# Ledger of designs, part 8: designed miniproteins, single chains, continued (4)

Each design is a single chain, and the fold is of that chain. pLDDT is the mean over its residues in the fold that is shown.

## One batch from the design tools (miniprotein)

Design m12247
Fold by ESMFold2-Fast:
Structure m12247 (fold): chain A 80 residues (1-80)
Amino acid sequence: KAEEAVKLAQEAIRLAKEGRVEEAEKKLLEAVDLAIATGILEHQIAAGISLLVYAVGLLIGERQEGIIRAAEELIRGLKA
């Protein structure tokens, strides 16, 4: 489950770097949902941090970079 969330987050980074921002966003949110659904507190904290990074990216007009950074934070937290 955590491994699948990491895979989706990695796919989100790839799609965002290709300029496929809407598809990257969808994959990031799927990865976040899987992390929350693990029921593991550390994974849920990682998902929360990822969502905050994503939200800041939207607020400052850096949607693509925000998605990449949010996915990177999620992967870091899930592999800890």
Scores: mean pLDDT 86

Design m12248
Fold by ESMFold2-Fast:
Structure m12248 (fold): chain A 87 residues (1-87)
Amino acid sequence: MAPSPAVVAAVQAAIERIEELDLSEEHKQVILLALLRVLYEEEKPTKENAIKAIKETAKELGVELPEEVIEKAAEIFYEAMVAEGVT
């Protein structure tokens, strides 16, 4: 099913914020894929689910992400969801 307009807006806002971060293209790609996975899961998007998805996606792609980057990306995603009223 298609996500709600509010969820789409939140994901777009999160992507824009992540693109502005001083991160490698590889790190940004891992984060983007992980956030899309959270968006299409049946459970509510949470900071915990975002952290889990980022870690699992990084492992599948063989990319090492610093814990601070994972935490920051998950916070950005969750803040964007809260700002759009998706909780």
Scores: mean pLDDT 75

Design m12249
Fold by ESMFold2-Fast:
Structure m12249 (fold): chain A 71 residues (1-71)
Amino acid sequence: HKEILEETAEKLEEMGYEQLATQIRSMGDVLSPKQAGTVLRLQAEFLERRGEDEEVVELLRETSRKLEELS
């Protein structure tokens, strides 16, 4: 699951979301795939409600789904 989180973090950095990328990398060290998936789903919902970039929201949702499939 760390590879999935690292790939997502790299894409977020390319889009200018460096702080979020750092948070996602740390999740790979402290959270299970299921826990990380839940956190990313909640973050995606939060960002969508704020009117943030749809590409970022969708990336977090896709990553969450992949992590839930690993649990």
Scores: mean pLDDT 79

Design m12250
Fold by ESMFold2-Fast:
Structure m12250 (fold): chain A 95 residues (1-95)
Amino acid sequence: MKAIEHLKEALKHLQEAGIAARNGDYEEALKHIEEAIEHLKEAKKEAPEIKELVDEAIEHAKKAQEAIKRGDTEEALEHIKKAVEYAQKAKEKVE
């Protein structure tokens, strides 16, 4: 899979995580964030030049997981939004 394909899958999973979190489906939100992190890790292996942007996206995704585990939906959604923003910047750089 090319870096851009991994970034598209990561973005899809981050968006699904946001939907699940808003619906109170925290287990599904955590699964989607985990899938997004794995795709982000693969993207930076394929394209090392986006490592900094991808590492920022992963850090925010992990903070979203921590917020969900605390039941803080608003903080989780803010970190999902930031993870999406960094993943989109990484995608634009390799597109």
Scores: mean pLDDT 90

Design m12251
Fold by ESMFold2-Fast:
Structure m12251 (fold): chain A 93 residues (1-93)
Amino acid sequence: MTAEEILERAKKLAELADSKDLVEAVEKAKEAVKLNPEEKKKEVAELVAKGVVAVLNGDLETAKKLFEEALKLASEEAKPLLEEALKLALKAG
């Protein structure tokens, strides 16, 4: 499964939950992931997707930790978009 496929599944989950903020968070995370080296794209995408699932389960503490782990792995160019994604994801919860 590619990074893009992982995040597309997360977006579908957010859409089914009727969460506009969470959908926007996933879209920004997709843009952020594209800025990473190939080797990091999948791992960052997996952490973001797990964070989205945590938000949908009402576990905002786990969601924040997962997004923070993604931020640690992300390239410097990707971090601002991923920070914005985190803010939107936590707002959705």
Scores: mean pLDDT 85

Design m12252
Fold by ESMFold2-Fast:
Structure m12252 (fold): chain A 90 residues (1-90)
Amino acid sequence: SSNEFMDQLIRPLGELLELLKKEGLPDVVTVGELVEAFLRWAAKNKLFDPEDPNVVDLSDTVLGKLLGVDRFDVNDLPTLVERILKYSEL
């Protein structure tokens, strides 16, 4: 994405960093790279709602527990990213 927000560099910390390392991401990523990795991880783990492919169910995931989010809509990515940034440095 050429959106300025998506080009922001972030440094994940703690448990979020460990989750991203398992998916092969470096210690510093853009918001866009984080979003892309998140969507790939969700697809790999079959977390998309079968009745609504725009909804990801995080209720039984380590990430969902860390962020305090049971479900999110991929059209509301800024809200998810805002929660992720609480576990990251800018």
Scores: mean pLDDT 77

Design m12253
Fold by ESMFold2-Fast:
Structure m12253 (fold): chain A 87 residues (1-87)
Amino acid sequence: HMEKAEEYEKKADEYERQGKYPLAADWYVLSARYYFEAGDIDKALESYNKAAEAYEKAGMISQALFIRGLAARVLKEAGREEEAKKI
């Protein structure tokens, strides 16, 4: 799971560098999911935040808000509910 999360994050970073923000966001979401499955909550949150920022750069505000909601849900599931309230 960790290897796939890192691989997908690298792919997302490459798309972001190319200005392909919707694609970058999609790959950051996949990376975040794999980090979460691996139990690395902090890395999952970093990837969700990067995905939300990429959607915002693409003008996809609804998608960005949805991803921020997923990050809050991840925090709640990890027992970090006070941090989830700040999203």
Scores: mean pLDDT 82

Design m12254
Fold by ESMFold2-Fast:
Structure m12254 (fold): chain A 112 residues (1-112)
Amino acid sequence: SRFTREEALELVAQYLLENPFHLPTNEELGRRLGLSPVTVKEARKELFGSNKEFNQRLVEEGLLIQNFSTGGYRLPPNLSEEERRKVLVEIVRRRVEEGEGSETTLEIVEKL
């Protein structure tokens, strides 16, 4: 990929904010954004992680929606894009507070 990890994370986060009804595979999103599937997978992991118990709490609070066919997560489609951005910031902030996330990732999503 010709993009830095931070640029790739920003591109993936922005796509998820703008497309709340679409949950593409890592390969599909990689083709769309000009990123490798591995880079897309790592960007998604930086945003939502792999902790099922943590993510289940976010789903119960209405901050995340789980796609049962893929097991992937999407942001609430019933919110405005600005409100959805605030939800993404809240998800990443809580991950940092629980030792599951990165301050760098939080700084990137706060600047979207």
Scores: mean pLDDT 82

Design m12255
Fold by ESMFold2-Fast:
Structure m12255 (fold): chain A 97 residues (1-97)
Amino acid sequence: SKALELAKKAGDLLADVYLGIRFKLPPSLINKKLDELKKVVDELAEMYPEIRPLAEEIKRTIDKVKDYVNKGDYEKALKLLEEAERLFAEMVRKIEA
């Protein structure tokens, strides 16, 4: 399904962001992957309007990750990324229900 393909793409992007933050890669590189992740969230919310509130929460959490990455607070960025991953898993479960 298109939803499964988008969920796999999101998983790969989350893994790339985790590695980027963990190894303190340049914020520009991390932010590019976070912006791609937000686009995947928007595509899923367009296909499944019922998940829009959860998609908006995920995007807000991603924006907080970007803010902490830009401030060099990689530890807080990682913690917020874990929350974004949890919310993403919840969103995928609702789509697959």
Scores: mean pLDDT 87

Design m12256
Fold by ESMFold2-Fast:
Structure m12256 (fold): chain A 72 residues (1-72)
Amino acid sequence: SSAREQRQQQLVQAANQILDAIEAGDTEGAVALARQTIETLGEEGRAVVRNVAVEAERLGQLETAKALRELA
């Protein structure tokens, strides 16, 4: 279905944008993108934010990981 496809595309785009900010060391940008993701995608957006927080921790970005977990 087109609605499901659009939703999946939005979730993938949101995850990629937050991951790009994390990889760049941009904590402020990652947090801003995560807030927008939760606002636009709700509970599915929160799940994305929780998943990218795990990646931030793997990269040693503990402050970013903490900020993302506090949002989700």
Scores: mean pLDDT 87

Design m12257
Fold by ESMFold2-Fast:
Structure m12257 (fold): chain A 71 residues (1-71)
Amino acid sequence: MSDEGQRRALELLLTRHLSDAEIAALIPGVTARDVRIARATMGMAPRDGSPAPAPDREVAERVLARLAELR
């Protein structure tokens, strides 16, 4: 994985311009719930003020790896 791909994946995951569902739509096999967990694991609070889901590093790493492949 390139450094640019990793940076782009992190920026895309942590953007406030896309919802959890919109990011999930970019990646086959990833759900809006997976994106929400990945965001919470990276320290991003939910936009709607709902309680943050429990962090899951494995889910976050999987989502970031798939986003990095989009380039």
Scores: mean pLDDT 74

Design m12258
Fold by ESMFold2-Fast:
Structure m12258 (fold): chain A 55 residues (1-55)
Amino acid sequence: SMSDIQNNYNNGLQLINQQGDRMSQTYGVDFGNRVRNSWVQSLNDQVNQQIDQAS
């Protein structure tokens, strides 16, 4: 369902932000932001694929 896709997206963003913050603390803010942005793009691609399959 669309609600399940939205929940998966929100949960994915939460995890990405937590991991991105850890990466920022370990390797610096610029690295953490770069990794976070890459992960968000991957999550968006996955969600779009799920929407296409559901539609």
Scores: mean pLDDT 83

Design m12259
Fold by ESMFold2-Fast:
Structure m12259 (fold): chain A 81 residues (1-81)
Amino acid sequence: MEEIEKLKKEAEKLKKEYDSHNQRVDEARARVEQLKADPSATPEEIGRAESEANLHQKEADILKKKYEETRKKYEELVKSL
């Protein structure tokens, strides 16, 4: 039973981190679109914003995989009860 609680807490923590990174991705993508719509924005500014969005996306993808694996372990453990 304690192992189920540990996996549940780990999955919840990873979910919160994943949701946080998804929010950062959304904010970074919104920033890219704002810069693209701004005629005074330089290609360098747009490029930096796109790089930031790509970094947050990569971090979100890693967290998603960890969350899905931990959730699967939790669900399998609950199922075996």
Scores: mean pLDDT 82

Design m12260
Fold by ESMFold2-Fast:
Structure m12260 (fold): chain A 78 residues (1-78)
Amino acid sequence: MKETTERIEELMRAGRLDEAEALIRSLPEPSAKQYLALGMGYLMHGRHERAIAAFERALELDPEYEQARALLAEARRA
């Protein structure tokens, strides 16, 4: 698990966001935090539609994830 999380973070830092998303989706138990990080990555690269989708998935996994709700609202206003 830790190695996979580190790989996801590495892909996001490299801007390889589609590969990071594929890896997150392949996990048996993807976390809300992983989708939050993915959404932030997409948002930083101007991919607002994909950022919205990632934040929505984070909220599906954790409906009380305050940071995901705030970032989703921001991405929707962009």
Scores: mean pLDDT 81

Design m12261
Fold by ESMFold2-Fast:
Structure m12261 (fold): chain A 70 residues (1-70)
Amino acid sequence: DAERLAERLKRADIDKDGKVEHGVAVLVLSEFTGRPGEEVEALVEKADKDKDGKISLEEGLEVFRELKAR
């Protein structure tokens, strides 16, 4: 459920800047999708459009949708 994932990523945003660090995002997305962390990491890197080592909640949902489409 994308809504539950969004809430989990929001909770993982400990500095409240609207973004989640790559490692945390990979862990959360892997747990929600059941996909291997290596596959999730590649998609998280692709979704990090500004390349700041973090992904936004919207980028995290994009990765989730891509993993579900596979």
Scores: mean pLDDT 75

Design m12262
Fold by ESMFold2-Fast:
Structure m12262 (fold): chain A 65 residues (1-65)
Amino acid sequence: MLQKAIARMRMLALAEDLGSRMEVKEENGRKVYVVYAKTEEDARILEEAGRELEAITGEEFVVKM
């Protein structure tokens, strides 16, 4: 759906703005987005955005530091 594509693009833009690296992994046929936050504040921002992405797409989002 278009909304899922927009949500993914918004997440990519946010990660890029924060200078965070993002990887897409596939586990048991499911996509998992892994983002590497540089600071605790960036991790909080990314985690909040990740919850919205998960709600829209049904895909898993994990924040690491």
Scores: mean pLDDT 78

Design m12263
Fold by ESMFold2-Fast:
Structure m12263 (fold): chain A 96 residues (1-96)
Amino acid sequence: SLPRRLPRFESIDEAIEAMEKALEEPVSQDELDAIAGTVAGLLEREAKKVTPEEQEELRKIISDLLRAAGTGSVEEQREALKKAIDYLKKLKEKRK
């Protein structure tokens, strides 16, 4: 019933916050799909700043997010979001 809006993330912190909120609050399927797509775009941008080994890990996370958003169950979407959150937190720690 809410108009579809694509979330916009300019930082890793904003992406983590949005995904954690989506895990705690009941959100629509459209909102989960929009979050997953936006996070995938952020991760692709971050892939340019990491090692080749980390890029392969990122590609796997991106693939899992996009698959879960399009064809996965709500449980699979939540697991994909948790993995993305964990990776972004790890990436943030490494940049300290």
Scores: mean pLDDT 68

Design m12264
Fold by ESMFold2-Fast:
Structure m12264 (fold): chain A 73 residues (1-73)
Amino acid sequence: MLEERKRELLERLEKELERRKAELLAAGSSLSEKEIEELVEKLKEEARRTLEEMSEEEVREALEELERYEAER
């Protein structure tokens, strides 16, 4: 089930990054739309790399942290 949990965590992180991208675009950031898209893609790549190296315990804790972050946001 580690692969399934890693997939779930990655999907949730990617959704959050897409949401943040939309908010940055709406807020009129000093970054261009292209720069924001490139930043988000870079963050997605970093997340995938990090998840590949995570243990089951780390993935579980990260999912719980992400749930708290989303609930407070």
Scores: mean pLDDT 75

Design m12265
Fold by ESMFold2-Fast:
Structure m12265 (fold): chain A 72 residues (1-72)
Amino acid sequence: DLAAEAERLRELAAALPDTPLARARAAVALLVERGASAEELRELARRLLAEEPDNEAARLAAELLLAAADEL
């Protein structure tokens, strides 16, 4: 479920002591490693932008999700 993956991204971001960019990269890499489809990555990016527009980590994660989806 994409909503569950979004929740897991937030949990991973909160656990990382690094910059928002490092947290976003780690979370997106884990989703790709799990075999997320391009459509799933795009849908998750859309939800992150809608739910947390002021969250820098969420915005960067959405940008990385869209970039990863374009590569697939």
Scores: mean pLDDT 70

Design m12266
Fold by ESMFold2-Fast:
Structure m12266 (fold): chain A 95 residues (1-95)
Amino acid sequence: MERELELEILEALLRMIVGIAKILAKQGKISQEEYDALAALVDRAVEAIRARDVAALRAVIAELEALRSKSTSEEAKELLALAIRVAREAVATLE
């Protein structure tokens, strides 16, 4: 029960990150393409959390790291770093 609540909180945090990215994209601080890529990776992370699929979640973390390395926006890099931290916490929770 507590582990399930922790996973629900981590899922909510990932969705909040996407919400922040949407606002930043509207402000022109990140590109629409960066927002779309982050949103797609977060959806995959949430599916992996719900499936309790640690391997799939680790694959998403690797893709988030790659996206962060290619990003030219500091705001995008910071949001990607936060998403990576939340996803890694989900891996630790799932073990």
Scores: mean pLDDT 87

Design m12267
Fold by ESMFold2-Fast:
Structure m12267 (fold): chain A 121 residues (1-121)
Amino acid sequence: SARAAAQAARDRTVEELRRYAERIAEYLERATSPEEAERGRERLERTLEEVDRLLQAAIDDPSKAQVYIARAQKLLFDAGLELTGLADRHDKEMGGKVAQEFLRAIDALGDGGDEILALNS
């Protein structure tokens, strides 16, 4: 069914985002103090939980799916700015790596969101 396909797209997207998040957390640990890296990891985990919730909301209410996906993209972008800035202040090379992983994560969320929207058509 279209709903089952959308659920599979959400599951794949969230899993891909979690892989990028693990790499981001590793670069934060290399760039910052253990305490700052832990706060960054917690921020990232909260962001991914809310993104997952918003993608589920897009599946549950197709009429508002674009709004929920746009909110998910903004949350990930805002976390990207914050955590890239955190890493960059301590280590510019690690900041660049954090930024690169967030750009990949944003692209993956865009692709997953587009797939969910297409399945609602």
Scores: mean pLDDT 90

Design m12268
Fold by ESMFold2-Fast:
Order: C-alpha cells, then structure tokens, then sequence
Structure m12268 (fold): chain A 104 residues (1-104)
C-alpha cells in the first residue's frame, strides 16, 4: 500500500529526529508521535481489510484526524528542514487518504 509506505517514511523521519535529539522533553514528544504513527499504520491496515465502506471510511477519517493533530506538534518540535520533509510526506498521505475515501 502507498499509504503504508508513506507512513513508514514519516516514521523514519521521526526516528532520525529522535536519534539526534538531546532534550528529554522533546524526545518524549517524538516517542509519542512515533507511537501515533504506529496507531495510524494499524488503522490503515484494518481499513484495507475492511469490506464495509462506512467502517473503512471511519478508519481512514480517524487516521487523517490523528495525522493532522501530529502535524501541529511536528511544527513545534522538529528542526525546520526535518519538519518540511515530514510535512511533505504527511501532505501526500492526506491526499492518498482523501482519494481513497472519495472512491468509496
């Protein structure tokens, strides 16, 4: 799945940021964001296996809500260049989710 590949790429960006971060409070926020990506991955996997269009829509919408909230946090905790890369991946995920919902 393209959405799952992009989520793994977004997770990789956060893991690289975590590896370079020395502030314990920022490290905790990055760990929580990585956990949120793992939750979104599980929701998207469930959506891809779901046969009911309304349940699939719900799982994809929930994924987009969590991802949107994470975008606001990322802008505050990531260095500018890392945030720009993360944001570009998130924007692509959001477009893929929107397109998938439109096709339901």
Amino acid sequence: SKILQLLEEAKGVLEEALAKETDPKVRQVLQEMIGDIDQIIELVKEAEEEEDPEKKRYLLLLSSIILGGMELVAKRVLPKEVYERFSAIVDEIMKEISQRIKEL
Scores: mean pLDDT 90

Design m12269
Fold by ESMFold2-Fast:
Structure m12269 (fold): chain A 84 residues (1-84)
Amino acid sequence: AADTVGAFADRLVAEYEHATPEEKERLAKLFNEVVAAGDELARTRREHGQEAYDAKLAELGKKVGDPEFVEAVRAYADLIEAME
C-alpha cells in the first residue's frame, strides 16, 4: 500500500507498451525528469531542510500544473530518503 512509485511505474509501463516510438521517447524523458526532480528535492531537504523542500515542491506544482507528476516526484524523493 505504500508504493506510490510502483503504481506510477506500472502505469508508465502500460502506456509505454502501447506507445508509438515518439511517445516512448517522451515517456522515457518524463520518467528521467521525475527521477532528476526527486533527487534534487531529496538533496534540498538534506542540505537546506524541510522548509526549503516544501517551498521547492510548491513552486514545482505551480510551474508544471500536473498533480500526478508532482506526486511522482514527491514519492520518489521519499523513496530515496527511506533507502538511505
Scores: mean pLDDT 73

Design m12270
Fold by ESMFold2-Fast:
Structure m12270 (fold): chain A 63 residues (1-63)
Amino acid sequence: SEAEELFKEIEEKAKKAGIEMDEEEKEILKYRIENALELGLSEQGKKDILENTVKQLEESKKR
C-alpha cells in the first residue's frame, strides 16, 4: 500500500542516518502516515513526516 511504501522509505532513510526505530516509534509513524494520506499527502507532507520523525528520533536517542 502507499502507506507501507512511505513507511519503508522513511525507515530506510532513518537507518542510513544511524537511527533505528523501536516498535512504538514504528506504530506512531504508521499512524501519522495513515492520517496524512486521509488528508491528501503532498511532496511537502512526505518531507514533513520524514523530517519530524528523524528529528524526534535524534532527540530521543541523543538523551
Scores: mean pLDDT 72

Design m12271
Fold by ESMFold2-Fast:
Structure m12271 (fold): chain A 98 residues (1-98)
Amino acid sequence: KLEELKKKLEEKYKTSGGVAAILYPKERLIENGVPVEEVENMNLAESMFLYSIELAKKKGADEKHIESLELLLEAVRTPDVKEAGELIRKAVELHREA
């Protein structure tokens, strides 16, 4: 099942005009223990930020850097454009402080 789902994710992004590199965050999330069902249903940006957060935590990155990435993930998940913009602005400010 895992191998079949990985193949489906790869084909899904190919048909959207995505490159192989875009599939990388989803594959890495699965390898890091995120359930395949959750990863399959994530949008690309959500997968990229989740992978970046897990990688940063694994490498012992600065807490403010991790918070910045978590705010960017919230922005991607936020349907309101103005609220998303404010989250991005706050993430940039935290990144400058890190």
Scores: mean pLDDT 66

Design m12272
Fold by ESMFold2-Fast:
Structure m12272 (fold): chain A 86 residues (1-86)
Amino acid sequence: MEISEASAQEIKAAAEAALPGLERELAEAEAAGDEETAAALRQAIDALRASIAAYDAGDNAGAFEAEVEASFYLMKYGILKTIREK
């Protein structure tokens, strides 16, 4: 699939928009002593930041790899959040 510059900018903007919410959830998990959830959030945030940096560098393949990694940790976070909320 051909990734246009516009599509890359949209994906980057979505990642940037997600970061403040994830940073807040990380702070809440750390304050609660939920280290497993905090670890998953740190990995997801790091992967999203790596994806943004890769898009800025024109490395669409590296950005995609980082997005796949972020998706894995976001899925893990979602499962942990469901368990935590009971």
Scores: mean pLDDT 77

Design m12273
Fold by ESMFold2-Fast:
Structure m12273 (fold): chain A 95 residues (1-95)
Amino acid sequence: MAAARAAQRQARIDQLLAEKQKAFDLSDAQVAAMRARIAAGAPLLAVFQEDEDPEKVRDWIEALRYIGDAIDYKIQGKEKKAEEYVKRAKELAKK
């Protein structure tokens, strides 16, 4: 259903923003600004690349790949595998 896919996309965005907030110690206002830009049609990668150190952005891009894999597993109903990949993304984002 289209509504279910929209909810999955929003959950994906929320997860990525939450992980970035923890990894880069961002304020709620900074996260809200990023969310507003994504809602306005800004590409996810562009929003995540702005105002960040290039090396931290590199590690964050690698973490995004794991989050993408986790969402794919969750869509397939493999929630335990999805949680494993989220954990890997969190470990990478700590660098």
Scores: mean pLDDT 65

Design m12274
Fold by ESMFold2-Fast:
Structure m12274 (fold): chain A 88 residues (1-88)
Amino acid sequence: GNLIEDLRNAINNGDVDKVIEILKKIALDPSLSDTELQQALTYDYSNFKKNLGDEGVQKIIDEISNDPSLSDDNKKKVVQVLQNSLEL
């Protein structure tokens, strides 16, 4: 499967750790646009928040924001889309 379908499956399963793993891969993948990631997260927004919970979503933001292997640009690609999905 592609990373976006893998992300949807992880969200639907409520697997916070798997979502973090896949989002880090997406952040590092130059073939995936910010628009494609935003569309994927917007499409599954209700399931994302519902299945992962507020604590799960915050854990995802914290883990990505604090990962020293990711550049600031790579972090922004994921974290900003997640924050927009939370209407923060």
Scores: mean pLDDT 73

Design m12275
Fold by ESMFold2-Fast:
Order: sequence, then structure tokens, then C-alpha cells
Structure m12275 (fold): chain A 102 residues (1-102)
Amino acid sequence: NAEKKADTAYGLGLIFEKDNPELAARAYYIAGLHYKEAGNYQKAADAFTKAGNLFEKIGDYEKAAESYRLAAESYRQAGDTVKAENMEKKAQELEKKAREKA
């Protein structure tokens, strides 16, 4: 059930990525949450990474940082410590940008 919800949300992200990056970012974020619920940490990490990239592109640094944090957690659960560390560094930098923007 969670996996099917994740696949649907991920598909929406793919459809909207070119023409509506904000909607695509939200769709990938939702996909990540559902993949995480399903225990598919590798797919969750991919979905959260795509969400973070798109939120960063549209200047939503708070949601980008959150997405990269969730990607890092998911990569750690999947056993990919190098990608987890890279996502953590991205999240920290974007958290700083979000605070400076306020």
C-alpha cells in the first residue's frame, strides 16, 4: 500500500518536473515519505534527493534542507554513508541560507 502510494507520487514528480518544479518537488517529497514507510530506504533517499534539488532550484531553502536531511537519514538506513554525509553537508548549508534569508 505505501509502496504503491510512493510510486504514484514519484510518477507525478516525473510528469511535472519540467513544467512545474514546485509541484514536482512536493510530489517527490511525498514519494520519499511513503517509500520510507514501506522500508524502501534506497528509493526514499532518491525521492528526497530529487525533492531537495527542486526545492533548492526554486529557492525554498527550508524545504530543500529538510528534504536533504531526510535523504541523508534514508541513505544511512540503506547503508550508503558517503551519500548520507554529502546530503547532511547540503542540508547544513541550506539551513544557513534559510536563516540568513529571514
Scores: mean pLDDT 88

Design m12276
Fold by ESMFold2-Fast:
Structure m12276 (fold): chain A 91 residues (1-91)
Amino acid sequence: SAALQEKRALGLADQAEQAIKALKEDAKRQAEEGTIEQGRKALEEAEKRADEIVEAVSEYPLAAKRAEEAKKKAIEELRKFLEELEKKRKK
């Protein structure tokens, strides 16, 4: 049914958003505990894994759109976080 398909798409979108949030939090921890260079590598890995999540839900337009938006938000937040860390560590 259409309602069942919509419910499934929403569930996939929620799962993708949660997975991307987890990737973001892991990358933040790596940046805080490591060097700035390690933080940049963690951001690159998080972006790659987020791209894989977006691709995994690509057949569901609603889920793909929400996953892509979550990815953009997470990567933007990570870039700003790394910029602030670098600024603080350089005094």
Scores: mean pLDDT 85

Design m12277
Fold by ESMFold2-Fast:
Formats: C-alpha cells, structure tokens, sequence
Structure m12277 (fold): chain A 117 residues (1-117)
C-alpha cells in the first residue's frame, strides 16, 4: 500500500531527526512528499496520515530554524504544495481540529522564518 510506504518513510524521518541526523530526516521526508503528491486523492482520505505528515514537516522545519537554516526550513514547509492547497478547499477535504492547528502552526513558523530572511 502506498499509504503504508508513506507512513514508513515518515517514521524513518522522525527516527533520523531524533538521532540528530537532520539531513537524513529531510531526505526521507522528500521521498514521502513525492508519494503524497503522486497519490493526493488517497492521502486526503486518510486524516491520520495527513496529521503525521504535517507534524513531521513542522518538527524538521523547527530544528532547521533553530540551526539558522531558514531557506531549508521554508523548503520543508512547502514540500507538499498540492496537499496544502487541497486542505484549504472545504469542497475537497473535511479538516480535523488537529489538522487545522497544524496548518496554523505551519503558517506561524513560515511567517517567523520570513522575518529572518
């Protein structure tokens, strides 16, 4: 299942991040984002997977931000542009409270990064 492959990649990204290997975490996240973009309609029907993806993006971006890697942090927050566009369309996706909160945190972090650039 492609959704299972995405979950495994996100888990590997989180494990790499926990070990302090941010470069490896970003690489796994990029692979996950590629599959998300290719399988968008299936992904948006799995709100738990969307939550895991957005949380992983935020955690990696926050660590890059702490290290002064502002451009890389913005790239992480924009890795799934088609998903982010779909999530703001109420005709396509019914958002969970958690997804709404994660989208707000992504917006706030993006604005904070832009203040540093």
Amino acid sequence: SVLEEIRKLLEKAREALKKGNIEEAVEYLKKAAELVNEHLEEVIKDPELVEELLETMLEIAKELFKKGKYEEALEVLTMAPELLQALVNPELVKLSPRIKKLLEEIKELSEEIEEKL
Scores: mean pLDDT 85

Design m12278
Fold by ESMFold2-Fast:
Structure m12278 (fold): chain A 75 residues (1-75)
Amino acid sequence: MAETEAEIRRAKEEAFALIDQIKDKEKQNELKEQVERAVEWLLDQARSGKLSAEQVRHALRDMIESIKIVVKSES
């Protein structure tokens, strides 16, 4: 549990660092809010045992890849 929560927190930090590359502050803030909601949901699902560690890692990977695509289009 603690390791999965640490992975989720690191993914949030990585996502925010990527989002900080976007020059549009409104878009930057919107994406950060979306990431925070996704992270809160994943933490809840991991803590409740509804998602396995593998499912959480897959969702985090998909989140980061989606953010990379958005950053490339906005950069």
Scores: mean pLDDT 82

Design m12279
Fold by ESMFold2-Fast:
Structure m12279 (fold): chain A 100 residues (1-100)
Amino acid sequence: IEELIKKLEEAKKLLEEALEYVKQGNLEQARKKYLEALEILKEIQEKAPELMKSNGIYITDENIEKTEKNLKKASQEEMANEFQLLIQQVEKLIETLKKL
């Protein structure tokens, strides 16, 4: 559990960095940091798929590739909204694990 919390906190930090880059208008760095966060979430899902699924998080290689393509076409506002939603989902999962 402690290792999963650490990885989730690492992913959350990358998502928050991605959101800051969106606010700065640095969309290339925003996309890069977001994709790095998705890779960490994928590793967590491989170890704890039922926990991730029950909290609305489902990350596959196919989903990451689709997300990368979509983010290249996304507006700054669309990117900010997507990043913020995932941050909220990861925060809720961290809180859930800390209560166990």
Scores: mean pLDDT 83

